# Ledger of designs, part 47: designed miniproteins, single chains, continued (5)

Each design is a single chain, and the fold is of that chain. pLDDT is the mean over its residues in the fold that is shown.

## One batch from the design tools (miniprotein)

Design m17609
Fold by ESMFold2-Fast:
Structure m17609 (fold): chain A 89 residues (1-89)
Amino acid sequence: TEEVVEEIRRLSEEAAELAREAAELYALAQKTGSEELLKKAEELAKRAQELLDRAKKLALESGSEEALEAVREGLRRALEAAKEGYEAA
């Protein structure tokens, strides 16, 4: 259970960084009209979602309340990171 929680936290941290970068690129794409930046933002956002989906699957398979809480915290962090990234651009 502890090892699963650590893996969920690792995946969530990676997802938050990708979400932040995706949001920054998305905001820049909106300001500049760059299709290239928009495409890169979409690719990073997709990778962030894939990591969060893996974290959710691990939590559900573990049946652990701590693992489910770690996923909820990870989702919250990813949303805040995306908000910060968008505002930073």
Scores: mean pLDDT 85

Design m17610
Fold by ESMFold2-Fast:
Order: C-alpha cells, then structure tokens, then sequence
Structure m17610 (fold): chain A 86 residues (1-86)
C-alpha cells in the first residue's frame, strides 16, 4: 500500500539521520547531533504512525515488528537528542 511504502521511506530516513546524529555526538558536534536526532525522531514517529495505518488495513506479524522497530528508533533518537542538549 502507499502507506506501507511511505512508512518504509520514513524508517530509512530515520535510520540515516540516527547514524548522522551518532557520528556528530562522537565528534563532539552537539548542535549538529541535536538537529539530526530531532529529524530522526520525527521520521521514526511518522514511520510508526504509517505502519499502524497499514496494520489496520491488513494485520500481520511483520507489521507488528516494523511498528516496534520504529518505536524503538524514536526512543533512541529522543535519547540522543537529550545527550546532545546537555
């Protein structure tokens, strides 16, 4: 579905921003880390919402796993944002 395809794109965006945030944190660039962590959190939250919509249309164990993964990505991105803002 269109929702599933968009959810996959948002999950990929979240992962890319998460990697950039982690690299910035390791480099001590806290401003850049905060910007990417925020973008990662936004992308993962959107992915979770879209996967939940796909699940309502056609429930599957695969979608449950994708929803959980997106939620974990969001939590990790939020944690990185907190670290960057300290």
Amino acid sequence: SAALEEAERKADEGSEYENKAEAALKAGDYKTAAEYAKKAAEAYEEARRLYEEAYKEEPSQELVSRIAAAALGYAGARFMLELAEK
Scores: mean pLDDT 89

Design m17611
Fold by ESMFold2-Fast:
Structure m17611 (fold): chain A 97 residues (1-97)
Amino acid sequence: SREVSEKVARVVGAIIRLIGDILEKDPALAPAAIAAAEEAIRLLRELADKVDPQEVAEMLRTLARLLRELAAVAPPEDAARLRALAEEAEALARELE
């Protein structure tokens, strides 16, 4: 359903905003950002054939940028996973272009 796909896209938007807030206000919550990013990438993979691929690619690129920025300030144990998720998001975005 298009209506359900639009609601899922809004949930991904909320996750991206949450990761931005963690980056700006509390980088120690990086584990929460990792869990949220993993779910966002999963949801975006499911949306790739249901909404505009350019919109999905733009969300993935925004997510990747925020994850890389968070990796630079996060605890070292979380930084590697954040970078891996950023690379996964960018790779998926390139597949949609």
Scores: mean pLDDT 87

Design m17612
Fold by ESMFold2-Fast:
Structure m17612 (fold): chain A 70 residues (1-70)
Amino acid sequence: EKSKEEIIKEIEKVLEELVKLLEENGYYDVAEYVKEAGKKILEYLKKNPEYAKEILEEVKDALELVKKRI
């Protein structure tokens, strides 16, 4: 089982991958929005780490959804 700190770092990595994928495919405005939303999510999780696993699954699902549409 991963620590909450490791899960939060994995969320950060998945969000960075999502942003990069959006930028590489010309979705610059969406990428900027995801960067700002991601900062807020990561700040929230540092104070409420019990939600880290749920948020990780949601951001992974978002990345896979974007991969299917690009």
Scores: mean pLDDT 83

Design m17613
Fold by ESMFold2-Fast:
Structure m17613 (fold): chain A 97 residues (1-97)
Amino acid sequence: MIDEVEVLRAMVLMAASVLKLAAEREGNEKVLEAAEAIAEAAAKSENEELLRQLLEALLALGRGDYEAAKEHLEKALKLEPENKALQRALEKVEELL
């Protein structure tokens, strides 16, 4: 049986890797740092809803929709308020606004 959490985590980590390469090429250090923090949060999480919010945040960052990225990260942080990687990701996205 395919585990939805494993599939979502793989999707988040792949999306983060693609976004990191794009941000590095463009010299966007804040997007790079946000993508790294999201990847760290995803690698340690088994929460399906949190992983869905992280995927949506990465897609929003890729579009340059920083307000949508912040909203998805705030939803993720409500699921795991003590997650320092999520706190760092949110701080980096807020610096882009």
Scores: mean pLDDT 86

Design m17614
Fold by ESMFold2-Fast:
Structure m17614 (fold): chain A 75 residues (1-75)
Amino acid sequence: SELEREVKRALVIMGLAILSKIPEVKDLAQKAIDALNAGDYETALKYLEEMRKKAPPEDQPLIDKVIELVRELAA
């Protein structure tokens, strides 16, 4: 439903807001937010994959969940 898509989008934005506080990935998180706001899920996923390479291990599960949700939004 449209409501389910809206909830998933909100969860992605909240996850990216948390990730934007991590110095190593903050710029990539902002770029991912900008891409999502433009409806560019392909570009958002590219930034998320780059974040996964740079983020501390403790933040990997959140990045993986955000990637999963963005893939669902793109489908």
Scores: mean pLDDT 87

Design m17615
Fold by ESMFold2-Fast:
Structure m17615 (fold): chain A 97 residues (1-97)
Amino acid sequence: MKEEKKKKLNELVQEAAKYALDTVIPRLRKEHPEVFSDAEIDALRKFFEDILKKKEVTEEDVRSLIAFLRTAAVALGDPRAQELADKLEKAFEEYKK
């Protein structure tokens, strides 16, 4: 049971990080270039790429990903980012118990 919860959390983290890299970050750069510098966008890409390469993600990685997706959902009006953040938060709470 604990290993199944960890696997589910890791799968959602991979899905969410991939969505952030493929969809959210490109949209932030296109729609809000005045808010994020190229260096900040590059730092965000590196953060999510590092998450995708990890065998085991930290609790801080999960919290940061949830916070980013919630902020992006509001800034971009993206219901998929909100859905992924909600799923991650639920899986993370289930993993901690």
Scores: mean pLDDT 80

Design m17616
Fold by ESMFold2-Fast:
Formats: structure tokens, sequence, C-alpha cells
Structure m17616 (fold): chain A 93 residues (1-93)
């Protein structure tokens, strides 16, 4: 669904913006690697016509890994809200 893809792009863009704010170069690199890996996996799932549920689950997994690297409860809540919005769009088709 075009709306689902838009919400995926928005969530990943927010994650990249948050990664750019990381002052520790090693943590920033790890965070960017998680985002890039998540984006590659999502692209492959979309190419294989995976279910919207599988796509959202992979986004949630990537955002959880990203949040663990940043170790910020506020960032975790922000990304969880974006994932939930993406899930709502998927359910609305």
Amino acid sequence: SPRLLQELDKTLAVARQLADQIEDPKRQRMALEVIESTEATLTELIRRNASDEEIVAELEKGMNEFSEIIDSPLVKKELEALVEKTREVARAE
C-alpha cells in the first residue's frame, strides 16, 4: 500500500535524524548500520510481496535494536509511536 510505504519512509527518516545527533562516533556508526540493515530487509520483503504484518514486524524489530543503541527512553517512546502509526495504516489498508 502506498500509505504504508510512506509511513515506513517517515519512520526511517526520523531514525536517521536521531542517529545524526549521536555524539559518540562508534554508537552513531552502529545506529546507522541498524537503519541500513532494516531498510535493506524491508526493501526485500516489499519485493517478495510479503504481508503488511511481516513488513511492520521487521520495522518494529529494527526500531527496537536502534533504540537499544541510543539507550534513551524518550527515543524508544517516539519510535514506538511511529511504528504503531505504521501498524494502524497497515490495518486500514
Scores: mean pLDDT 86

Design m17617
Fold by ESMFold2-Fast:
Structure m17617 (fold): chain A 85 residues (1-85)
Amino acid sequence: KKIEEALKEAQKEFEKDPELVAEILVDLGLVESVEEALKDPERTIRLMAAVILLSEYPEIDVEELAKKLEIPEEVLEKLKELFKL
């Protein structure tokens, strides 16, 4: 399933360069600081999975994604708007 694959990819990216992943999330407005992102690695991985999914599949069901990744639907809606060029 694409959500599970995105979580695996997010985990690999975080393990490879956790500071870079944190910086990406700060730049996107999903986390207040790098320190906050590194403080909660599980949440940071889930947020990065959402970034991967919404960049690749902009038509994805935000409600389902919010339930599966345990991220507020409002956060995902704002992220979806950000990826709409």
Scores: mean pLDDT 80

Design m17618
Fold by ESMFold2-Fast:
Structure m17618 (fold): chain A 97 residues (1-97)
Amino acid sequence: KEEEIKRLEREGAVLYTSGSLLYTSALFSYDKGLESEDAIKAELERAIELYEEARRLYEEAAKLAKDIDPDRAKDLEAEVKKIDAQIEKVKAFLAKL
């Protein structure tokens, strides 16, 4: 079960990084006028999807960790909150378009 927690953490981190790269790319493209509004919206929507999936994986990892390592569960719950804040930032940018 410890291996499953580690797998979920790794998968969540990959998805979070992918979402952050898309968000950063969308911000850069918007600032430089490199892409259409529709293309930027699509990147932002995809970033939100990746963050939501990362959130789900970290939440699952936190649930599994509660019975094994409560401190680790707290750290994973903190990652979930960090992702929630990031989703809100992306949604705020999307609403500005």
Scores: mean pLDDT 87

Design m17619
Fold by ESMFold2-Fast:
Structure m17619 (fold): chain A 73 residues (1-73)
Amino acid sequence: MEIIELLRRAGEAESEEELEEVRKRYSETVKKLSDELSARMTQEEQEQLYLPYLPDLKEAMELARERLAEFAA
């Protein structure tokens, strides 16, 4: 899943520039996907679709947030 892969890349970023590029791509990808899914599916249907991926998504997102905070400090 591309979103999880982008979050993992953010967590592994070696520079602020790399992190910023990955973050921008992530935001664009999430917005595009959200707009597309919202046009075709209800919120409940979207939640069911993401449910199997929630643990991996949460873990990857936490790592990305930690990395972002590390560069921001």
Scores: mean pLDDT 74

Design m17620
Fold by ESMFold2-Fast:
Structure m17620 (fold): chain A 85 residues (1-85)
Amino acid sequence: SDVATVVAAILEAFGLDPADPRAREGALGALATELAGGTYEGEFSEETRAALARLAEALRAEGIPLDDASVAEQNRIQAWLRAQL
């Protein structure tokens, strides 16, 4: 899934254990923050960037704003991402 692709890339970038539930939840939170507040400035592969673009399109199709960095919208995005795993 696109969520799994991006979460795996975030875990690798931060040197975190992909089997650790805390690390996975942290990666989902980081992804939700980036999607709510704009684009990630880190170096991702073309595959990871394509997955991010598809996730942003899917969230917009669900009516979820990607220009609202509030805690409420970050939590909404994170819950949606968790449901896609």
Scores: mean pLDDT 76

Design m17621
Fold by ESMFold2-Fast:
Structure m17621 (fold): chain A 78 residues (1-78)
Amino acid sequence: SKEDIEAALAATERDFEGLVELARTAPASELPALIDGLRRGILQLEALKGTVTDPELLARIDALIARIEQEIRRLEER
């Protein structure tokens, strides 16, 4: 249902913010595992996107994927 998709998206947004915060204080040795976690998040969002037809939810998913990709690039530059 739309409510289930919104709940899943909200949970994923919270998980992403948690990983970003963790990455800020993480030593360089832990960054590969955090980056892999973020990449898995993108795959989950891509799968979720395949079940969604609502344009507003699709835009939210695309925006979150773009944010995660940007954070991966920042972490790779450390």
Scores: mean pLDDT 84

Design m17622
Fold by ESMFold2-Fast:
Structure m17622 (fold): chain A 79 residues (1-79)
Amino acid sequence: SELQKRLDELLQQIQARQQQLAKQIEENGYSLELEKQYVLDQLPLLEEIARILEELGKDELAEQVREMIAEEKALLEKM
């Protein structure tokens, strides 16, 4: 399905971003600004994943992703 293909593409993007972040930390060290930017860039990808899961009828998985989004937003407010 087109939705499944888009979901797979989004998951690949998340994996690529995680690998890039790990490399940046290894080469340049960790910073709070780097973490904030990573979370901000990750949120719209998670939002799209949740929406696709809802469209596919995977309501339990969509709810889990929505909870992750809420936790990430709460983390940003404390940073």
Scores: mean pLDDT 86

Design m17623
Fold by ESMFold2-Fast:
Structure m17623 (fold): chain A 70 residues (1-70)
Amino acid sequence: MTIEELYEKSKGKLTLEEFKEFIKRIDPGLPDSYIEALFKYYDKDGDGYITLEEFKELYEHLQRLREAEA
């Protein structure tokens, strides 16, 4: 899934469920507890959503980690 596809699906924000599903597709080895901790870190206002901008930062970070290990 591209960032553009994610933008269309998320309408500028992601729920925990959407976030977990997307992260698991990038790295299925990450434990749910770690993914939940990442979500809470980016959910600064505690409303149960993260912005697309915050998710893009995390997505790029995870992509760089995967490319560095490849």
Scores: mean pLDDT 70

Design m17624
Fold by ESMFold2-Fast:
Structure m17624 (fold): chain A 59 residues (1-59)
Amino acid sequence: MEKTMEEAARLAAELTGQPEESIAAQIRTYLEAGADLREALEFVVGKETAEKVLERLGL
């Protein structure tokens, strides 16, 4: 679970140009609030970028 989140944060950082640490912290915050990984990614980087990240993860 955590390894998948870290990989998602890295891919999102590459696609957006934002710092990986910032993206990872935001994703973790939404997951702790009860969101799933897809929802967390959509809130942090937007639906289009989230979809690309999930496709690369095979999810």
Scores: mean pLDDT 80

Design m17625
Fold by ESMFold2-Fast:
Structure m17625 (fold): chain A 85 residues (1-85)
Amino acid sequence: SPEQEALEKFERDAKAVLDQAEKAIKEGDPKKAQELIEQLKEGMKRAEALMERFIKTEEGREEWKRIVEEIEKRVEELEEKIKEL
């Protein structure tokens, strides 16, 4: 479905942003990492709104929960690394 394809694209794009944020931290640019994390958080809000109907299905709910939990865990790890800089 278009909704499934949109979630898969969002997951790929989100992971790419997280990888960029991690690279920014390694290169000593915590400001860039913070900006990327903020953009990702706003992207998550937009994705949830756009995918509202699919997320309310059993399949979509489980997939969205998995994606959100994975992203939130990585964001928390990156935010802790930024605090150490």
Scores: mean pLDDT 83

Design m17626
Fold by ESMFold2-Fast:
Structure m17626 (fold): chain A 78 residues (1-78)
Amino acid sequence: SPSAELLQQYQKAVQLLKDQLDKMQAQGQLTSEKIAQAKRQLNDLQQTLLPQLTPEQQAELQKLTAEFLAYLDALEEA
């Protein structure tokens, strides 16, 4: 379904962003500004996609978002 494709697109976007941040950290180029930018991009994408998803898909997207925010918090403390 179109909404399942959107959820999959969100999952891919989150993974790509995570890989990019991990690479920046490994190269000593990760900043608080980059982490804040990632949080803003996630929020903007979530706000765009949520109205287009089923309740079950909304719950899954919110779970993925919570997991990624936990990752960002851990990354900021490292």
Scores: mean pLDDT 84

Design m17627
Fold by ESMFold2-Fast:
Structure m17627 (fold): chain A 65 residues (1-65)
Amino acid sequence: MEEERRRAERLKRLFEEVPATVSVRVEGGEIFVDVGPASQKEVSQLVAASILGVAEGLKVHLRDV
């Protein structure tokens, strides 16, 4: 449980480092990311972070705003 929280917090930080990220919210093993207009590079970074999150057993939700 605490280890799951640490994984979620690390992933949250990765999403927050992408300029297109508007907000990130963590609830249990789920991460909710609101994304604004993104460049091709930013989309690639968001996809890579999402793949990492899924590989670590987290549910990732990306939403365009």
Scores: mean pLDDT 78

Design m17628
Fold by ESMFold2-Fast:
Structure m17628 (fold): chain A 73 residues (1-73)
Amino acid sequence: SDVQQKSQQAIQLAQDAGDQQSVQQFQQALEAIQRGDYRAAGRHLQRAYSRSKSDQVRQAVRDLAQAISLAYS
């Protein structure tokens, strides 16, 4: 799904940026998505957004949050 693909891309972007905290938050968001807990996924994405210094990581959060919003509705 788009959500799964964007989650994997977000993890890779955070790894490339050396942002281990965002990697961890994106992995936890992906696990939440896999169990259907989109609310928990949103909380993990907000933590990645707030703590990241990478504009690419923040953009990945926005893209993934949008995909989750569309899937959850």
Scores: mean pLDDT 84

Design m17629
Fold by ESMFold2-Fast:
Structure m17629 (fold): chain A 80 residues (1-80)
Amino acid sequence: SQADQVFALANKAADTMDKLMRAIKEGNKEEVKKYIEELKKLRDQATALLAQSTDPQVQAALQGLINAIERYIKKAEEKL
């Protein structure tokens, strides 16, 4: 279902964000760049799901996820 896809995507984003924050703390610029690219792919997937959704609650969840991903990307790029 669409809800299952949103849940899976949100969990993968959370895991990637945790790994990104660890890479930043460790000063590992190669891993930071790797996780930024992974987050960009997850953002693109969330954007595609948002375009397919007609459920306002699902749309709100996806927009919130996109906003969170973009915030983490910006913060990480500022640390490079």
Scores: mean pLDDT 90

Design m17630
Fold by ESMFold2-Fast:
Structure m17630 (fold): chain A 60 residues (1-60)
Amino acid sequence: GIKEIAEEAAKDIGKNRNVKFTKENIDLIAEAIKEDKEKVIETLKLLGVSDEIIEKIKSL
């Protein structure tokens, strides 16, 4: 679901930037996807999230 995809995106960001996201941060990403999916996609692309994860968000 949306939360699982948000967790995958957070892991991608963390791996590229040596940052570990909390469960609270992952829940905020999931909520942001529900509110404004297009804006979240733009932000995640800037943060270096993989095209595979971006396509999963687009398919929601």
Scores: mean pLDDT 80

Design m17631
Fold by ESMFold2-Fast:
Structure m17631 (fold): chain A 96 residues (1-96)
Amino acid sequence: SPAEEIAEVFVKAIKKLLATKDLEEQIKIDEEAAKELKKIVEKHNLTPEELKKIWRELLMETLNLSEEELDELLAKLSEMSEEEAKEFFKELVEKM
């Protein structure tokens, strides 16, 4: 499925990012992940709405949230400043 292909791209990218200490290599990993995501979107002719649904499903699985809990999280993030959203996301990752 497109969701599985997208999840595989991010898992591979995260593993590579954790293995490197070189900033230039980290940037290259991010760029390669973005290119692979674009290929998956084009291969499956994903609409913006379909891509949003895939991101929503991946976030629910990764954070172990219900649909209602994800909606509350996204509503809070939309009301936060960029700085507040970064801090909140960092705390979520550290709690995992």
Scores: mean pLDDT 77

Design m17632
Fold by ESMFold2-Fast:
Structure m17632 (fold): chain A 79 residues (1-79)
Amino acid sequence: SEHEKILERVERGKEQLLALASTIPDEAARQAVEDAVDALVAEVRRMVEEGAPIEEIEKRMDELERQVLALWHAALAAA
């Protein structure tokens, strides 16, 4: 199903984003990015469980992924 494809995508995205988080030398900044990734996964899983429209889930996932990447970029710039 399309919802199963989204869950597969979010798990793959989690692995990639956590790999990026591992490049952050500062432990507090790394933890903040990891927490943001966990929040992204939890939000997407909740939307899937509630039967939200695929397009709405994809837009929200893209928004949250951009926020995680912005946090990661800021953490590296501060180092």
Scores: mean pLDDT 86

Design m17633
Fold by ESMFold2-Fast:
Structure m17633 (fold): chain A 76 residues (1-76)
Amino acid sequence: MERKELLEEAKKLGLDVDLVEKAYEASLNPEDLENQFETLLNIAKLALQYDPSMSEEKIEESKERLLKHAEEYLKE
């Protein structure tokens, strides 16, 4: 998916366009584990934000779980 198409689709879906653009830019420059991890987090945030059944509390809890699991994975 091209950047312009991604941003247009995000706008139509009511997603945070700035967050989508940031995630896309991170995906283009996976130079190290930190950039790859940040890309994964941004994708997870977008997916959770799009789910209309999710509350803000559940979104934050899910982000914390993902961060903890990723940290343990990178440590091992």
Scores: mean pLDDT 58

Design m17634
Fold by ESMFold2-Fast:
Structure m17634 (fold): chain A 88 residues (1-88)
Amino acid sequence: MREELIRFLSELTGLSEEEVREQLEIWASFLDLDIENEDDLRRIIALLLSEIKGVPFKGLSIEELIEAIRNGTFPVPSKEELEELAKQ
């Protein structure tokens, strides 16, 4: 996992860098995803940002995002889509 990404999420969420790592690992374990896989990591980040910001991602609620990820129907978010979500 990239340290720059962990720092960015830490600054954005108010969590420590260690807490961000722990949250990403918890979500990865819960969703059966691999944080070392970039596509899986982007999906987890979209879910984490949507949860922390309290806003839907592409019209999906947190519960709908979890279901879409579990069913393999959630497309990989682009970096630009994640940056836009982070600005909300």
Scores: mean pLDDT 77

Design m17635
Fold by ESMFold2-Fast:
Structure m17635 (fold): chain A 71 residues (1-71)
Amino acid sequence: MTTLLVASDGSYRVIGDKELDPEEVAEVAREVARTLKEQGVYTVDEIAKINPELAERLKKLGIDEVAFAWA
């Protein structure tokens, strides 16, 4: 399982055993920070209800969930 931790400023950390492309993860983290308004843990399917394009990008990268927090 791979979790993407994202702060409201777009900073991020990846937790998991998958090595992800840093440039694509950075872009996705910025989109997460723009999309999510409430702190919490979101599955990719929950994100798809808010931003389907972002959810597809997360799935392509192999990210299973996103934890969002305000910086």
Scores: mean pLDDT 81

Design m17636
Fold by ESMFold2-Fast:
Structure m17636 (fold): chain A 77 residues (1-77)
Amino acid sequence: MEIIDPEKEWEELKPTLPEDLAKEAEEILRLARDPSKIMEAIQRLGELHKRLEEVLGPEKARYISGILYELIKKLLP
């Protein structure tokens, strides 16, 4: 799938996720806004990817983590 607008795709995808996974993704994005916490955000994204694979399968996990990674990239200096 093409990630053309990661913010729009995330808003459309978020309500389809289990609440715990959606909350963790939002927390990761919050951490990524602080340069001192970017490494924590990246580490937690890796942990979230594993949870997404277990719950939703590898293809959907890759798509979701790809969207989150694109959002994080927009916050990097």
Scores: mean pLDDT 79

Design m17637
Fold by ESMFold2-Fast:
Structure m17637 (fold): chain A 77 residues (1-77)
Amino acid sequence: TDELARRIVEVTREQIEKHGKEKVIEAAVESIEASKPTIGEEKAKKLKELSIKLIEAVDKGDFEKAIEYAKKLIELT
């Protein structure tokens, strides 16, 4: 879990560096919305909230919170 959470944070940072925070949030939200028919509305809402918080934490350099949000995302998946 910790190793996967760190990998998620690392990939998120790379995506922000390449595309910018706004595009990374947009892509994450679009991907979750596309999955809504399979995962359900409640789970999709929680995934969007946590994904946005993760991306914002990584962008601000708050890696402790970023790892926390990544772990919560893993638990929901």
Scores: mean pLDDT 83

Design m17638
Fold by ESMFold2-Fast:
Structure m17638 (fold): chain A 100 residues (1-100)
Amino acid sequence: AAAPTVTVEFVEEPKDGEKVTLRSLVGGSGPAAVTVRWLRNGQPVEEGVRTSAPRVAADGSTFLSSVLEVEYREDDVYAVEVTHPSLSQPLTVEADREKV
């Protein structure tokens, strides 16, 4: 596929008021720069973010991972926004909202 595949997950079970780690995997795109941003309730989050350098998979596609470490609030919605030249608009994927 020309467009990137994006997943977002909690690395451990989120608990209100405790630190949680969210991980996004972005891959399957062509050899062009991918931009990844974390959003909390639609607003950019920069603290606690670690994004890997892009890597090339065995099939020639580009992939990267991004991690957000944050104090979890059950009423907050966390999402990843991905931009890539193959996308006509940014792709937003929400983390699992089981507890919100």
Scores: mean pLDDT 75

Design m17639
Fold by ESMFold2-Fast:
Structure m17639 (fold): chain A 61 residues (1-61)
Amino acid sequence: SSAWQVLQASFDAHVQSALAKGLITEAQAQQLLAMSLAERISYLLTSAVDKALAEEEARKA
């Protein structure tokens, strides 16, 4: 569907932007860009949980 195409394009664009800004290595960018749709969904869900936990820890500091 069009929604999955937009998600994939957005993911790829963010990876390229992060690489251009030096936030990730070329090897990390290659790994992320090689992810299947299912792996990308899993990664985003895991990243959202990790971010929420980091924000909770930051509130305690």
Scores: mean pLDDT 74

Design m17640
Fold by ESMFold2-Fast:
Structure m17640 (fold): chain A 91 residues (1-91)
Amino acid sequence: MEEEKELEKLKEENEKFLEKYLPKAKKAVETGDKKEELEVKIELGEKQLELARRLLEEAKKRGDGERAEEIEGVIEKIEAKIKELKAELEK
């Protein structure tokens, strides 16, 4: 119902972000620009983290502890990957 509209809005925001960043990521790989590739991947990861945190808040508001725990696990993995990519970018 109203929750479906919020989820649909989040999906639309993610699709718009991907449309903007996937071509840049592909271009960086084609040109061999490792720094640009890492920067684009970090931006994608940070956007995914933002969306995951919003989904976590929604799950907690619903009292869906199982779903919230799953999303928290996803957030931890995304945060770890962003940290790894940022460390690689500093080399």
Scores: mean pLDDT 75

Design m17641
Fold by ESMFold2-Fast:
Structure m17641 (fold): chain A 70 residues (1-70)
Amino acid sequence: SSLVEELVEALNNKDLFRAYRLLQQMDEEQLREALARVDKEKAKPVLEALSQIHPSARVRELLKEYLASL
């Protein structure tokens, strides 16, 4: 989906605000697909921030799980 592609771009470009807004529109499957495509090194700082501040507990859990696997 276009949302998955947009999230990958936002995370790889370290665009915290764009990633935050996109995550509000995405389901778990779309998030998992985006995480499989990101550049782990480039995305890490934004993912660490989002894992602490995102309003969705499930999104925070998924991001923390992903970060623990790095």
Scores: mean pLDDT 86

Design m17642
Fold by ESMFold2-Fast:
Structure m17642 (fold): chain A 80 residues (1-80)
Amino acid sequence: MKEEIEKLYKEIEKIDPQTAKLFKSLLEQLKQAREQGDSFTADVLDGMILIIIGVAKITNPELAELLRKLYELFKKYIEE
């Protein structure tokens, strides 16, 4: 699981390092909010992540698909 997340992150970073960094920060904040039971902050972060993926679909569909896969895999990882 963690190795697959790292691989996807590296692929995203090769395409768009700035988006990769932002997305990683949001995922780390989402994990922290979920660990603390802060459902409101977790929902806001989920919304922000989905907006980033949605915007990427318009400009770079390949990047959007990688971001979506990373997000889905990360959600499974933190819900374990």
Scores: mean pLDDT 83

Design m17643
Fold by ESMFold2-Fast:
Structure m17643 (fold): chain A 103 residues (1-103)
Amino acid sequence: LEELLRWAEENREELTAIYREAVENALDHDVAPEKWAEVTRAALAQAAVTALEVLENAEKVGHTEKLPEARELLELAGELRRAIEAGRAAEVGRELIALDEAL
């Protein structure tokens, strides 16, 4: 977790940019295969940025109630990062789209 937290902090600017782009495109449910890898990157960025915001709020104002959720989000971000490094970003993105359509 400490390694994941440091990685997220070091890459905050890139992750925030990906997250903002993902939010702007959130209403597009027609995701073409060439964009599946981008879905995985967007999910990773959202999980990492949300976790960092929860951790910063806990540190600055003492709101610790969401710390377990921040941990789970960092672990998810780590799993998504490993999938990208393994060249499975498009595969995972397709699965995430299928899961979203099923919910």
Scores: mean pLDDT 70

